# Designed miniproteins, single chains, continued (5): the designs that were tried, part 110

Each design is a single chain, and the fold is of that chain. pLDDT is the mean over its residues in the fold that is shown.

## One batch from the design tools (miniprotein)

Design m19828
Fold by ESMFold2-Fast:
Structure m19828 (fold): chain A 100 residues (1-100)
Amino acid sequence: ERADINSMSHEQIVDLVKTLADLAKDHAARLLERGRISEEQYREILELAEEAIKRADEALKNKASPEEVLEIAREFRERLEELGFTGSATVVQQYIDELE
C-alpha cells in the first residue's frame, strides 16, 4: 500500500525529493498570490528547493543510500521551518510520513 523506500531505485528516491521540492514551491506560490509572503521570501523557498534538488542529484551520482537521499528531504523540511515557512514544511513532512 505505501511506497517502500527500501525497495525504491535511487532514481525513484531522487524523483521523490524533487516532488517534495515542487510541492513546497507550489505552496509558496499560492502564499505569494494571496499576499501572505513577500517576493523575497518566495525566492528563499525556491533557493532551498533548488539546493535540495542539487543535493539529491549529487547523491544519485555518488550512489548514496536511500536513507541518505531521504535525509536530504528531512533537512529541506527543517530549513523551511527555521525560516518560518511552517505551511510548506508541513506539506513536505506529510509526504515523507506517507513513505515511512
Scores: mean pLDDT 72

Design m19829
Fold by ESMFold2-Fast:
Structure m19829 (fold): chain A 64 residues (1-64)
Amino acid sequence: SMEEVREIVRRVLEERGYEPTEGVVDMLAEALANAPDEEAVREAVDRAIEAMEAEGIDPSKSTT
């Protein structure tokens, strides 16, 4: 469910040391709504955070 995806996104952000903001959590959860399982969501969020860090974007700041 979407709520489960949001929980996974929030957990991964916290594991990486970022404060999970509603905007970032919603953005990533919507992008990952079609992921087949929890492992796929976790892997995709990890990749997204790494990409944000490489571009100098703070994953704890909301993007509208």
Scores: mean pLDDT 76

Design m19830
Fold by ESMFold2-Fast:
Structure m19830 (fold): chain A 95 residues (1-95)
Amino acid sequence: SSKIEKLEKEYKKEKEKALKFLESGGPLLTADVSQEQKDKAIAEFEEEAEKKLKELIEKAQKNPDLSIEDLIKELKEYIKKLAEDIPKKLTEEAL
């Protein structure tokens, strides 16, 4: 359906932006964090982001009256927060 396709397209876009931020110059560049810890944080980010996408797809399928714009907004806000929270938690756990 067009709603599911829009959710998947926005998910891919936001995930790519977040991964680029995490991998190339984001908060995981602290000297005290190992490559293994960074890889784990990225894997956790991808797992949680995918879970959220699946949740929103199920909501869209079960309730056709749900606004696609609201679902996309929820997805974007979740991915952004997740990208910020995972590196912070990892650096706090390294202390």
Scores: mean pLDDT 77

Design m19831
Fold by ESMFold2-Fast:
Structure m19831 (fold): chain A 68 residues (1-68)
Amino acid sequence: MLSELQKLFILAHQGDLESVEKLDLKKALEELKEVADAWGMSVEDLIRLQVSNEEAREYVLKKLKELE
């Protein structure tokens, strides 16, 4: 079963922003914080490295910032 973070990155890579909005973004943010901490980087830096599509990257950053 895919994690919410894995679903987020797959959908963002596909540019499916409508499906991204339907995800449990709070859970994705919790998983993202754990991965970022393990890699010694910020959540923002991890998103910038993993989401290469500029439109999807800015959308994800905006949505996750709203949940902080």
Scores: mean pLDDT 77

Design m19832
Fold by ESMFold2-Fast:
Structure m19832 (fold): chain A 91 residues (1-91)
Amino acid sequence: MKAKLTIKVEVNEKGQVKITVTLELDDGSTFTIEIETDGSKALEALYEAVRKALEKMKEAGATDIEVTSENPDMEEVVKRIVEEAKKELDA
């Protein structure tokens, strides 16, 4: 089973961050996680959202994942966080 993970990060003028992680499975199932936090906690919140999505993917039996970011400037950071979360789940 293939899964698609889409990550969106929105930052407002006050430094508040909204992170939306959407997991789409090839069986048509969709799971969405939204976390709102301070910009200082944005990386921690992104890691938590990705980790929860990967746990749902693993529970559903998905073995392959495609990761996309709605924020081009965040692509490298998102990829790094996904790899860190995968390592934790493989342990």
Scores: mean pLDDT 75

Design m19833
Fold by ESMFold2-Fast:
Structure m19833 (fold): chain A 96 residues (1-96)
Amino acid sequence: SPVRDEILALLHLASVQASLYLLERVTETGSEEQKAQARAEFVAETEVTIERLEELDPETAAQVREILDRYLAGELSPREALDELVELAKQLIKKL
């Protein structure tokens, strides 16, 4: 059902938010090597999550990809990227 797909999309979006939060924590305490590895793992994990999200809500998936691309390009801080992902979650909840 459309409602089920929107709920599953919200869960995937929450997963991206959690992963970004954890990456921020490693960035505060880790070595440069640990930071680079955490960033690579974050990219790999979020690509899988975005692929799943594309099956449920292609529009939201495209918006998540845009936010992550800007974050990875250094255009957004982790906090700014997290804030934009939270706003996407609010928009998706309003569709329920």
Scores: mean pLDDT 83

